# Ledger of designs, part 48: designed miniproteins, single chains, continued (3)

Each design is a single chain, and the fold is of that chain. pLDDT is the mean over its residues in the fold that is shown.

## One batch from the design tools (miniprotein)

Design m9651
Fold by ESMFold2-Fast:
Structure m9651 (fold): chain A 75 residues (1-75)
Amino acid sequence: MAEKEREKREKEVKEIVDFIYQRILKENPNLSDEEIETLKKLLEEAYQRMLEDEDIFNRVKKAVKKYLEEEEKKK
């Protein structure tokens, strides 16, 4: 019944997963197709876990926020 809240969480989780995926690709430009497929599977598992477990979602969100704040301090 809280479809709007679920959609918002799904969007936030997707943005976090996409951010992590893009960062890994940028730091590891020589990844093979097989390694990229493995990464996609791990990220799909992480996506599902964050949707099902609010504590995991909040911890990952805080870690990403801290990472972005540290990057801004270096500028």
Scores: mean pLDDT 76

Design m9652
Fold by ESMFold2-Fast:
Structure m9652 (fold): chain A 75 residues (1-75)
Amino acid sequence: PVVRTHVAVVSPALAAGLLEMAANSGTVLERDIDAATGSGRVVHYSELVNGLVTLTGVLEDGQVTLTSTVVRDVN
């Protein structure tokens, strides 16, 4: 499998919006979003990339560390 990870520090409002967008994409396998803090985790399967997409937001000192990981099979 190929793994790609991106990390960004964003506002709680932006993180909440990005988590909600992920929760409205592909086949959602896990959804746990706290819109007030922008923290949470969304896992979906994307037919476009033929893989699992995980988006995780962690609130730290008033900002959210948002981590996006894509795990794709290359076979």
Scores: mean pLDDT 82

Design m9653
Fold by ESMFold2-Fast:
Structure m9653 (fold): chain A 61 residues (1-61)
Amino acid sequence: SPDAEAQIAALEAHRAVVEEGARLFTGHLLSQGDLASAEELRRQTERDLAALDREIERLRS
C-alpha cells in the first residue's frame, strides 16, 4: 500500500541516519581510547538496526 511504502522509506532513511551516527560516534570514542563505550555502542547499534530491519520486513509482508 502507499502508506506502507511511505513507512518503509521513512524507516530506511532512519536506519541510514542511525548507522552513520553510530559510525561517527564510534570513531570519536575510539579516538578518545574509550574501547568499552565503543563496544557497547556497537552492540546497541546492532540491536537497533536489527529491530528496524524486522519492522521493514513486517511492512513488506
Scores: mean pLDDT 89

Design m9654
Fold by ESMFold2-Fast:
Structure m9654 (fold): chain A 73 residues (1-73)
Amino acid sequence: DKEEEFREKLRKIIEEVVEELGGDQETRDFVLAIVDGELDSGVTPEIDLPDEHVARGILEKVREKRKEYIEKS
């Protein structure tokens, strides 16, 4: 299933981002919550083939929101 494959790839890339940002459970939960929100918003590749482009877009949004969170802390 393209959607499941996309989600698995996305979660692997998210683990890299989490490690880069601190690697703790709080950071992981924060990043995953943002990604789950994006996926729930209908960002799915079931009819789109550029999975890498979509994943990159989600990760850029996650990075921007994480930077905002850190600055506000």
Scores: mean pLDDT 58

Design m9655
Fold by ESMFold2-Fast:
Structure m9655 (fold): chain A 87 residues (1-87)
Amino acid sequence: SLVDQARQLVQQLDQAMAAGDAATARQLLDQLGQVVSQITDPQQRENFSIILAGMRAALPYVEAGDLSKAGAVFTGTALRLIGDQLD
């Protein structure tokens, strides 16, 4: 399923970013974005969109070699968007 593909891409993306592999992370972000856009369930699409946004926000810090800041930016972005969804 598209949801299972998105989960697999999130796992691969997390591993690439944790390893500081920004080039692989960029490719996986593009693939994840395409898969997420095709998810028809609105709740699943929203959940993956939050993850995608957090990982996109973290990518510049992975590129800079600041994995600590990358993690903080991911978490902060995801928590903010979850809060926005809850109104």
Scores: mean pLDDT 84

Design m9656
Fold by ESMFold2-Fast:
Structure m9656 (fold): chain A 93 residues (1-93)
Amino acid sequence: STEEKLFEKLEELLELLKKVFSEEVYKEAEKLIEKLREAVEKKNVEEARKYLLEIADLIQKHASEFSDEELEELKDLLVEIEKLLKELEKELK
């Protein structure tokens, strides 16, 4: 259930990024999210966090392309994803 919720939030993140990013930047984000999913499947929460930070950095690099409302939605979504990663880490102990 936590993994399913996490993957749902990652899909929501991709849909938001697809609306704003160019095809080239979107493909870069999609690749990072795929790596995050693979890390979760391998039960490597530390590696998943690394990719989440790389996604956040990519968003920050392109922040001027988003509206203030879109940036707030992305920020809230990234916070929820980190919360789910923390919950997953507790479940894997």
Scores: mean pLDDT 86

Design m9657
Fold by ESMFold2-Fast:
Structure m9657 (fold): chain A 75 residues (1-75)
Amino acid sequence: MSELERLLEEGRRHFELGKEYYEKGDYESAYEHFNKAEAHYEKVIKNGSGELKEEALRNLMEVGVLVLKIAVERV
């Protein structure tokens, strides 16, 4: 519970930082933080259940969409 909640919180922190860098047009820093968020969410998905796992899955999908959007915008 507490350990998985901390991992989810760390994932959210990196996700928010990634979005901040994305809004500033710093796509390299955004990508770095999105990758870190993904790693934390994957740990929650592997070890969690119920609502924590569902939130991590939803957030991981959103990270994936933003990473793809960065790739499209950089071509």
Scores: mean pLDDT 83

Design m9658
Fold by ESMFold2-Fast:
Structure m9658 (fold): chain A 86 residues (1-86)
Amino acid sequence: SPRFRELARSLKRAAEKIIEQIKKAIDNGDEKLVESLVKTAKSLIELLENFIERGKQLGVLSDEEIAELRETIAKLKELINEAKQK
């Protein structure tokens, strides 16, 4: 579905923006902002996982699109782990 694909792209863009914001907050030593952005990232991971599951059930996401969204989730999880070590 074109609408579902556009939503997938929007979620990926939102995740990329959060990744950039967390990296900047870590670099600046802004612990409060890092904590807030990590909470946002965790919520976004849950939304992405639910979106993938729903897209699979509806048969509207390709294996390639699912793989790209899973890669985005993996990047968010890695960055959350990095933030906890600082």
Scores: mean pLDDT 84

Design m9659
Fold by ESMFold2-Fast:
Structure m9659 (fold): chain A 73 residues (1-73)
Amino acid sequence: MKKVEEMAERVAELGRKTIRDLEHGPELVEATREGAEDVLVTAVGTASALGATIVNPEGLKLLEEVGRVISEA
């Protein structure tokens, strides 16, 4: 469980790092970044509560997809 949660955190951290690289970006990106981080934190928290689900490849894939959408939005 902890190891899977660590992977989820690494994905979230990677997303945040990418968003931080956009510090040079416009106001729209900044507003989206803050909103995306809130969603990411909520997703990670929910995933932690459902640790058993994350251990499945499907759970990891879903979390990765969410992170990607957030980093793009």
Scores: mean pLDDT 56

Design m9660
Fold by ESMFold2-Fast:
Structure m9660 (fold): chain A 90 residues (1-90)
Amino acid sequence: SLEEEVRRRLASRDRVSEEELEEMREEIEKVVKEYNKALLKANPSLDEKELEERGKKQVELIMKEAGRRREALELYIESIKNTQAVVEAA
């Protein structure tokens, strides 16, 4: 899933830049738009506006979770650096 891919990318990085998060947002938006187009092709009776609103909400939820995980990763890296500094000072 998209959420699992974003999680893997965040887990494999020491830091995630603002530019990388922006690129992830663009990729997620493209995939959501393509998925919604495929759904409309398979079932033309679906409301295009409702799918668009749902897609926008899904992108925001994924990005909010990605941001939270980035913050957790940054705190974890900082804690390791602080621990190493204390050990070297002792």
Scores: mean pLDDT 64

Design m9661
Fold by ESMFold2-Fast:
Structure m9661 (fold): chain A 77 residues (1-77)
Amino acid sequence: MIKDPVVKKLMEEMLAALKAGDLETAKKKAAELKAYLDTLSAEKKLEVNFEILDWLLKLSEEDPELAKQLQKLILSD
């Protein structure tokens, strides 16, 4: 579970945009996530990255294609 409320909100908004087929909004939210992560300390950034990976792993149990699209989106920005 993602404990950082900003990261959780951005991940949920990216997921909602992908489900709606809105790639432009999904890319914008991915860029916002990247910008936010760059404001964090190295220790907090590492913690959040592990939380994102755990969240994606759990999502892949429900919808592996959606999890793959979300991961690709995060890595593309």
Scores: mean pLDDT 79

Design m9662
Fold by ESMFold2-Fast:
Order: sequence, then C-alpha cells, then structure tokens
Structure m9662 (fold): chain A 86 residues (1-86)
Amino acid sequence: MAEEKIKEAKELFEKAVKDAADFLYSAGYVPSREEGEKYAEDTAKGIKTGKLYPTDELGKELEKKVEEAGKKAEELIKEAKEELEK
C-alpha cells in the first residue's frame, strides 16, 4: 500500500534526522538541535555540508546511518509511486 510506504519513509527520515541532531547537540558539535537537524537533513539528501560528524568510527557510523536512512526513504517513495501507477 503506497500510503504505508510514504508514512514509513517519512518516519524513517524524521527519526534518523532527530537521532543525529540529538547526538550532535549532546556531543557539543552544534549549538542547537535545530542546527543539528539541518545538517542531518542535508547529509541524508547527499549534500556535503562540511565536517560536522566526528572523524572517528562513531561519527562515521552516524553519518553513514543518516545517508542510508535518506536513501531508504527515497526508495520507499519510488516504490509507493510505482504502486500508485498499478
């Protein structure tokens, strides 16, 4: 069902952005959760916004998870569009 895939994509994207923003804010990399959310959204969309994520393994894993969540959300939206055409 297309609506369920769109909902799943939205929830997946929002959760990944929020989790990344909370982590960046708690670690002191951003002055607010709102700025963390902006950078996480840009990362999920494949936009290179600078070196906000730590260069250690935890920072690389966080960046990778946000990028993967964005890609998965795009795939779910594509699948939903295909279901609406049939």
Scores: mean pLDDT 72

Design m9663
Fold by ESMFold2-Fast:
Structure m9663 (fold): chain A 66 residues (1-66)
Amino acid sequence: ILKDLAEGAVVTALKKAGLSLEEAQEAVKKYGVDPEKLAEWARSKGLSDEQVALVVKGAELAKQIL
C-alpha cells in the first residue's frame, strides 16, 4: 500500500518534469524510487537540471513514505 503511494509520487514528479504517463510508469518499473538512478536516467533523456531536481525531490519524498 505505501509502495503504491511512493511509486505514485515518483510518477507525478516525472510528469511534472515533462515526461508522459507511460514514460513515467516505465521509469518507476525499471528504477523504482531510487533518486540517483532516476536522476541519471532523466539526464540521459536530455532533461534539464531543473527537471532532474523535480524528479530527485519526488523520489526522496517517496523514500520517506516507505
Scores: mean pLDDT 79

Design m9664
Fold by ESMFold2-Fast:
Parts: sequence; structure tokens; C-alpha cells
Structure m9664 (fold): chain A 82 residues (1-82)
Amino acid sequence: SELEELRRELLEKVEAGEISREEAFRELLRFKFPEASDEEIEAVIAAWSAASPEQQAALEARVAAGLDSEEAALRAIAEIYA
């Protein structure tokens, strides 16, 4: 899937030192939720940055797998990790 390929490419860039893991996750969120506001994206990033490595991986996987609607997905993710 496009999201799986994008996630793999972003992880390869992180491993190569080209981007940070935070920047990779921001790009994944922007690809998945192109209509999301900057405030919504940054709220998810803030929650992700405060999370454990296991929680970060779970959140990244949830974003890649998708949810039923873009706005509901971002709100649910932000609320879970807030």
C-alpha cells in the first residue's frame, strides 16, 4: 500500500540520518491527513514525542493502517495520547 511504502521510505531516511523520526512521522501524518490543520498535526506530534517507544510505534502503525475518517482519526489519536 502507499502508506506502507511511504513509512518504509521515511524510516530509511531516518536510518540514513537525512530526517529525524519526528519529521518522518509529521510527513506520514501530512500524507494521510492532507486537510488536517497545523494545530491538529502538532498536537499529535506533541503526544507522540511524550510517548514511550512502544506507544510511538503503535501510533505510527495506527496512522499507516488508517481510521474511518480523517478528522475523527486525528482527534482520537490526540485524545488517546494527550
Scores: mean pLDDT 70

Design m9665
Fold by ESMFold2-Fast:
Structure m9665 (fold): chain A 84 residues (1-84)
Amino acid sequence: SEALTAEGKALEEQGRKALKAGNYDEAIALYEQAKEHYIAAKDFEGASRAENNISQAYIAQGNYEKANEYQLKAVEYLKKAREA
C-alpha cells in the first residue's frame, strides 16, 4: 500500500531527527514503527533500511550485540526485497 509506505517514510524521517538529537531510544521506537508500516506494505527494502537505522542507533549507544542482531535482520529483509 502506497499510504502505508508513505507513513513508514514519515516515521523514518522522525526517527532520523531523534537520532541526530541524540535521542536514541526514541529513534529506535520510531524506526520500529516505520518497519511495521513497511512490512504491512510489503516494502521489504524499507523494512531493511529501518533495521539498519536501528542498528546504527545501537552502535551509537555502544550496544554492539544488538547492533549486530539488527544488521542481520536488515540483510534478511534485503534478500526478501530482491526475491520479489
Scores: mean pLDDT 88

Design m9666
Fold by ESMFold2-Fast:
Structure m9666 (fold): chain A 94 residues (1-94)
Amino acid sequence: SMAAREKEAAAELARLRAEAAANPNLSRQQEADLTKRLAELIKQMSVDTLVALLRAEIARRGLPALSDEELRAQAELLKANADKWIQEAEEFEK
């Protein structure tokens, strides 16, 4: 089902973000590959799934809570910029 695939993509996104945080000295190629994978996962997830992930991340970091409206706006912006991030990452490989 689509819902199961989105849940799997969300888990993969969390894993990739943890890997990036653990290794700040990524090579240009590794950074480009990670950026493309993250952007592709964002494209596959619904806005509601991204909102849930952003809310969980903010809570985990102890940051001030954002409204559902603000979280939805951020999620929509992430999806809108995903193709741009893929293109920019592809240019980094040249």
Scores: mean pLDDT 73

Design m9667
Fold by ESMFold2-Fast:
Structure m9667 (fold): chain A 74 residues (1-74)
Amino acid sequence: SSEDIEALEQIAKRGVLEALETLETTGDVAAALAILDATRAEVLRYAREKGIPEEVVRRFLAALDRAKAQLRAL
């Protein structure tokens, strides 16, 4: 449903914000990457529980993977 997709978007956004806040407060890139990995796992878990279409899930995973690549480039 629309509400489930919105919830998935909030999970992804919250994870990215937490990773960025961790970088700003600690400078620990490995810790920020671990938060993004945990967020990726939560996105997959929620998508499976709610039966969210694979195409929608792939877009969120791609966004998280891009964020991880940007952090690794630091």
Scores: mean pLDDT 87

Design m9668
Fold by ESMFold2-Fast:
Structure m9668 (fold): chain A 89 residues (1-89)
Amino acid sequence: STREVLLDVDVDTPEGQEALREAAYRALREAIERGERAVVSTPEGARVVYEDGVLTVTPGGNLAATTALERAAREVGEEYGLPVRYSWH
């Protein structure tokens, strides 16, 4: 099954950026622990996909949102020993 999560968080504040990172981190961890595919995205199009043991980051139109999702993907990747890839590579 695929877990799809849209995270609409105010990233204009440091608190909002941290909340987005934490929410993305939790969604990705839950999907990994349940053996699910995951798509975590923001309204501006930033995205992390967990599929076939790989975390793939796609940048969106908001740098703060993209950075928060990238940090979440890296933290999950380190915790579970999973590679992090970038869609622009």
Scores: mean pLDDT 87

Design m9669
Fold by ESMFold2-Fast:
Structure m9669 (fold): chain A 77 residues (1-77)
Amino acid sequence: SNEARLRALAAELRALLERMRAATSVEEALAIVREVDRLVQANADVIRALAGTPLAEEVQQILAEIGRVAGALVERA
């Protein structure tokens, strides 16, 4: 189902967020950002189909946090 696919995406994005929090180099951060972009593009249909649901909001919050952590790392490097 679309819900099951979006839940799987949320779990994968949470794992990538933890990797981003542990990242110590710009190269590591950029590799993680590329993987996030790949996953979002691969699941764009599901994200659109469930837009406005609490699960989609959770996915958007995880994406925003990944961006914030990545931005902070790049600014410090």
Scores: mean pLDDT 88

Design m9670
Fold by ESMFold2-Fast:
Structure m9670 (fold): chain A 76 residues (1-76)
Amino acid sequence: DEVEAAVRTLRGMADVYRSQGDEESAEKLERAAEKASKSKDVEEAIKAVEEELEGSKHQDEVLSSVKSAVVNARER
C-alpha cells in the first residue's frame, strides 16, 4: 500500500527528529502523516504532505524520502 508506505516513512522521520530534540519538525511530520492516512489515493497523500511541509526546513528531505518509499511500495 503506497499510502501506508508514505505514512510509515513520515512517522519514522518524526521519531528521528523528536529524538534529536526537534519537537516542532516532529509534530509537523505527525500532522502530515495524519492527513496522508486520510487520503483516498497516493497522489492526494503526496499533495497533503507537500502542503503541510510548506516552508519547513526539512521539506525537500522529507518529500524525497516519502516519494522514494512510495516508488519502492509500487515495485512489491
Scores: mean pLDDT 80

Design m9671
Fold by ESMFold2-Fast:
Structure m9671 (fold): chain A 94 residues (1-94)
Amino acid sequence: SELEEARKELEEVIERGKRITDEELAASSPEERKLLLYQRLVWAFENGDLEALREALDQLGRLLVEEKGMPEEEVKERVEAFLKKLEEERKKRE
């Protein structure tokens, strides 16, 4: 079924995200780095690793500033708003 295939793909993304190293990120092209950071973000979110999630979001934000000329302040505000929303969701599940 399509649902089972989607689940397997998600599991592969999560497992890949766990294995991504900072050296691998540094050696990657900007486009590859975005994909790797996305996979790391998915893994960190699923495992409740807020530190890894914050680091992945910060690195993605820096990449967006470089690529699109987005103001650094705007990226920081978006990252902070997202992290605050995740923290509120975590508190509701406690």
Scores: mean pLDDT 70

Design m9672
Fold by ESMFold2-Fast:
Structure m9672 (fold): chain A 90 residues (1-90)
Amino acid sequence: SAETIDADARRDVEAAERRLEEVKEEGIEAAKAGDERKAASIIAALSIEAAGLEWLASQAADPEVAERARRMAEELRRAVEEIEKVLEEA
């Protein structure tokens, strides 16, 4: 139901908010070190999480929950782009 989706979105947003900085830093460190496998794994994980939040945002009944999920998905996508850019420069 939409109410279940709102609850899932809130939980997933809160989880992403708590760990994004740390995971992004790990991804950048892996990219700088030339650990292409680890960097690719982190990129894949962040991309999957972003896609999940984008879907939850599209299905959420609460507009504030939808907006928060959409913004977090955008932050995750930006983190992926930054890690990919570091990999290209390594």
Scores: mean pLDDT 88

Design m9673
Fold by ESMFold2-Fast:
Structure m9673 (fold): chain A 60 residues (1-60)
Amino acid sequence: SKKIEEVGKLLGEKRGGDAKGAADLIEALLEDESVTKEDIANALLEEEKNEEAAKLVLSI
């Protein structure tokens, strides 16, 4: 989904971006989309192939 793509983008920009913004977006997804952190991490890993973002999501 586009929201999962945006999470991956924000976490990729963490090197010079905002990890707190990514955490806030993940929390909003959990409340608005009724998905778990594990669902988001699996989508980042399998659909976006972003292992680093998936690991970071699970650490939040």
Scores: mean pLDDT 65

Design m9674
Fold by ESMFold2-Fast:
Structure m9674 (fold): chain A 58 residues (1-58)
Amino acid sequence: AEDVAALAELSAESGLDAGASCDQILSNIEEELKKAGYSEEQIEAALDAAKKVCSKKK
């Protein structure tokens, strides 16, 4: 969960730097984690971490 959240934060930062929207970033992270077989709890933690990065950008 913690490692997944850290990767999600980096992905969100990279996506924002590339000009992607928060919605697009969150969707991409969710899809990749689901494909990788992460649990719903891990996905929620990762999305929460990514949302925090997006909130700072606001």
Scores: mean pLDDT 77

Design m9675
Fold by ESMFold2-Fast:
Structure m9675 (fold): chain A 90 residues (1-90)
Amino acid sequence: DNLEKAIKAYLNEDYETAIEYAEKAFEENKESNKLLAAQAYILLAGAYSSLEEYDKALEYIKKAKELAESIGKSLEEVREETIKLIENIK
């Protein structure tokens, strides 16, 4: 699972690898699972923020918000679900 690989890379502070797998997770899910696609955008925002690429981080937060709202969720709800997903990966 590309999202799980992205999260594992993020937890290892390998932000470049996290970005690569999060982009793949987004492409796989953008039409079929918009919740996972929004979670991939949140992970992209987190990784770019950790790399101090703040303009890209902000862009992905905006994209995550728009995608979350399209499925009747707030950005905050999707962010909380993403944090729980990260906490459950060992």
Scores: mean pLDDT 86

Design m9676
Fold by ESMFold2-Fast:
Structure m9676 (fold): chain A 64 residues (1-64)
Amino acid sequence: GPIDEREVELALHMIRAAVLDLAPETPENLKEKAEHYRRAAELSTDPELQADFKKKAEEYEKKL
């Protein structure tokens, strides 16, 4: 069947966040990671994954 575009977009945001983890934690890096995890939370249909991604976004936002 067709690939779920939501799942592909979720995977891309997770990959981008993982790549940013290889770079120094500058304010820009933290903002971009927070944005990717917030979008991942919105795209996830699993309540546990949504909660985990929201916690990650909040953690990075608190470092700003």
Scores: mean pLDDT 81

Design m9677
Fold by ESMFold2-Fast:
Structure m9677 (fold): chain A 76 residues (1-76)
Amino acid sequence: MEEKIEELKKRIKEAEELYEEGLKTGDPKLIQQAIEILEQALKDGIKAGVLDPEEVEELKKKIDEYRKKLEELEKK
């Protein structure tokens, strides 16, 4: 169980890095990839029962924030 939590944390960090790179370069594709990784991490974490309700809400908020930013970039 701890190993799955560490894998999820690593995936979340990867998504955060992609998001920051997408913002830096103005590349909506990188932000879209970050969103997809976070959505899969949330789904996998819920299925595995390794995410606290608070962690689930934090990931949902992060996904929503990333979606808003993607929409902003796509309008340019």
Scores: mean pLDDT 80

Design m9678
Fold by ESMFold2-Fast:
Structure m9678 (fold): chain A 85 residues (1-85)
Amino acid sequence: PTIPADWPPELQELLRKAYDLINLPPSERVPKAKEILEEARKRGLDVLPLASTLLFIANLIGDEELKELVEPYLREAIRERNARA
């Protein structure tokens, strides 16, 4: 998996966990993705890049259930950014 050098170290750590989802069965991907996204929130990290990456992974592996989980987080992160802009 490729980790962008421009991302904060904390996001790079969570990105590694996100890519590990590719090796999990679908039923385990959704709970794990939720844990990653909630961990980012608890750490005060920007959820947008993680949610975008997880959506990309869901599309890449064809996991519709994972995509459905991630979409609300992505929508919320976009609203957060619009409120700050």
Scores: mean pLDDT 76

Design m9679
Fold by ESMFold2-Fast:
Formats: structure tokens, C-alpha cells, sequence
Structure m9679 (fold): chain A 80 residues (1-80)
């Protein structure tokens, strides 16, 4: 596998974990649904081998939404 493919696979797993954690913490349902939607978009991008730039945009959106939902939580992920 390419390093980018391995990274995306790991990120999809981490994203699913974040969604589960958000549910356990009782975050607003709209935030949980947005995180789940972004996770599905990441999985679809990985399956379709989308350009790294597109995958990075989805990761950035997920990270931004997570930071808004849980202030002080920051995860920087770069595919390049």
C-alpha cells in the first residue's frame, strides 16, 4: 500500500472512534451526524482512490468540526 492509503485507512478507523466517543459524551445529534457524514465521505474517497488533495480537505473538515464540538481538541493530519 502507498503511505497515503495506509494513512487514510488509519484515519477512517480513528474517525469512527471519534464518532463513538462523541456519542458517549452526549454531543449534539447534528454534530454527530455531520461527523458520520464526513467519515462516510472519507471511506468513499479512500475506496475510489480520490486525489490526496480531496482526501486532505475531508480530513481538515473533520478536524475542524471536532475542534468546534470539543474546544481544545486538535489533531493535525497532513497526507504530504
Amino acid sequence: MSPAEELVRGLVGAARGFVADARARGLPQDVIEALERLTRELEEAWRNRAPVSEVQRLIDRFVELREEAVPGFRLEVTLE
Scores: mean pLDDT 70

Design m9680
Fold by ESMFold2-Fast:
Structure m9680 (fold): chain A 89 residues (1-89)
Amino acid sequence: MEKKIIDELVKAGYPRSLVEAMIIVGRWLFNNPSKTVPKELFPYLEVLQKAGISFADAQRMGRVYESLLSQGKVDEAIKKLKEMIDKAL
């Protein structure tokens, strides 16, 4: 399911590295709001910072991703994530 969302966003014109960084960091931040980001995620944080996406934006994207996927709303997740990336950039 994650692969389908990533592939559809890449087809829509977003760089794969940006889409993967957003999903990986966003999901981690949503699930770990009070924890320090582990060093293993630093390369993804660098991708987000270069794109101008804040931690707050990434966390909101992660919340939307987790919420819509838990409901099986894959197409709505793709649409909302696209809107959020466009707004953050």
Scores: mean pLDDT 78

Design m9681
Fold by ESMFold2-Fast:
Structure m9681 (fold): chain A 100 residues (1-100)
Amino acid sequence: SRAEELALMLERLRRMLELLRRAKRALEEGDVETAKEYLAEAVRLYVEMLRTLYPEQAPTEEQVEAFLAEVGKLSEEELGELLEKLIAETEATIAALEAQ
C-alpha cells in the first residue's frame, strides 16, 4: 500500500540521514576514513531502498561500486561539500514525505 511504501521510505531515509550526520561529525574531527565509511553505508542503504520500491530505477551493483570508488578518492573539502548537499537533500525529501 501507499502507506506502507511511505513508512518504509521515511524509516530508511531517517536512518540514511543519521549515517550522513555521523559522517559529517567524523569529518569535522579530521577522521576522513570513518566519514567515507559512514557515507558508503548511507549510499548502500539508499540503493537497497530503491531496489525494494523502484527496482527498474535502482542503480546496478557496478554503478554503486563505481560511485563508492569515486567517493574514496575525494579530498576532505570535496567530501564536506558532498555531505552538506546529501544532508540537505535528504532532510528536504523527509519533510516533503511527512507533508503527504
Scores: mean pLDDT 87

Design m9682
Fold by ESMFold2-Fast:
Structure m9682 (fold): chain A 65 residues (1-65)
Amino acid sequence: MIRHTISVAGKEVEVEIDGDKVTVRGEGLSAAELAAAQEQAAQLKEIIDRQLKYVADQLARLLAA
């Protein structure tokens, strides 16, 4: 599980990623702001998945040396 805070229209939005499940939480969000936050959360999940793989590969190389 990964939690990250993003900003949508100057409002704090919490994004929780647990496997394939992405949850967006924020107070005072309009439907349009919530939709934008969900799109940003999906993009963030892809970036996190790539970064985690990169870090794991680098750590494996360091530990094998």
Scores: mean pLDDT 76

Design m9683
Fold by ESMFold2-Fast:
Structure m9683 (fold): chain A 63 residues (1-63)
Amino acid sequence: SALAEAEAKATEAARAGAARMSELTGLPAEGSGEAVSETQGRVTGRVGDIEHSGVVPVEDLSG
């Protein structure tokens, strides 16, 4: 269904963002998350009426 497809797409987008954060954490890059989290690296998806969005800051991987 459209809902299930949107849900899978949103989940995949969020997962891609998390994977990128993981890679960025391995890099000694201060401020690298800026470009990723701003626009080009922003992860956004929508499931039905719910919008899923994520940014890829390196500090998220430190938790």
Scores: mean pLDDT 50

Design m9684
Fold by ESMFold2-Fast:
Structure m9684 (fold): chain A 76 residues (1-76)
Amino acid sequence: KPRPTILKVVVENDPKAIEAAVETLKKTPGHLGSGVTVDPKEGKAYITSAFKDKESAEKAAENLKKVPGVLSVEVL
């Protein structure tokens, strides 16, 4: 079975920023799924996303850099 590439995203705890980040991930070809965890004490939301390959994940990471409220993106 092909091994998925995992992308970790940290976003501001703002519903619009979270929605924009999730939509950007879903629109990227090779996206398999995403999970969101909110930390209200830190003012952050953590998004974990799976992609079919590293190339798809890297393309998503570049697109996420353009989204207001995205604080960090890491390809695993």
Scores: mean pLDDT 83

Design m9685
Fold by ESMFold2-Fast:
Structure m9685 (fold): chain A 57 residues (1-57)
Amino acid sequence: VKLSKEAEDLAKRAVLDNADASLEEMRAAVREALSKNPAVSEEEVEALVGMIRRAKT
């Protein structure tokens, strides 16, 4: 899917801010942060949340 740099930067920031959290909490934090930005589509939110799951395992 097409990811904007803004969406990627927000997702990475949320991951860093929640580095000590569980995978589930980190995914929730990223979803919440991205959902607050109206420029980020629902498709981009789901894609970035999915990528975090893969990278963290």
Scores: mean pLDDT 71

Design m9686
Fold by ESMFold2-Fast:
Structure m9686 (fold): chain A 66 residues (1-66)
Amino acid sequence: SDAERSGRAGEAAGRAGEAAAAGSGLWQKFVASNTPEAREGALRAIEAAARGDAEAAAKYAFQSGQ
């Protein structure tokens, strides 16, 4: 249905927006990080965001907090 297509387009646009926002925020987090573990997680998330992989970027950002 049109609503389902609009929903999926919205999700795709949301993921692209999250990837762009994650890239910006992740760079700030990397610069602010003082531990090797936090820096490594942030760096991996930045690399994922740079290649446009919003899901991998979110996963690495989440894992850096564990």
Scores: mean pLDDT 61

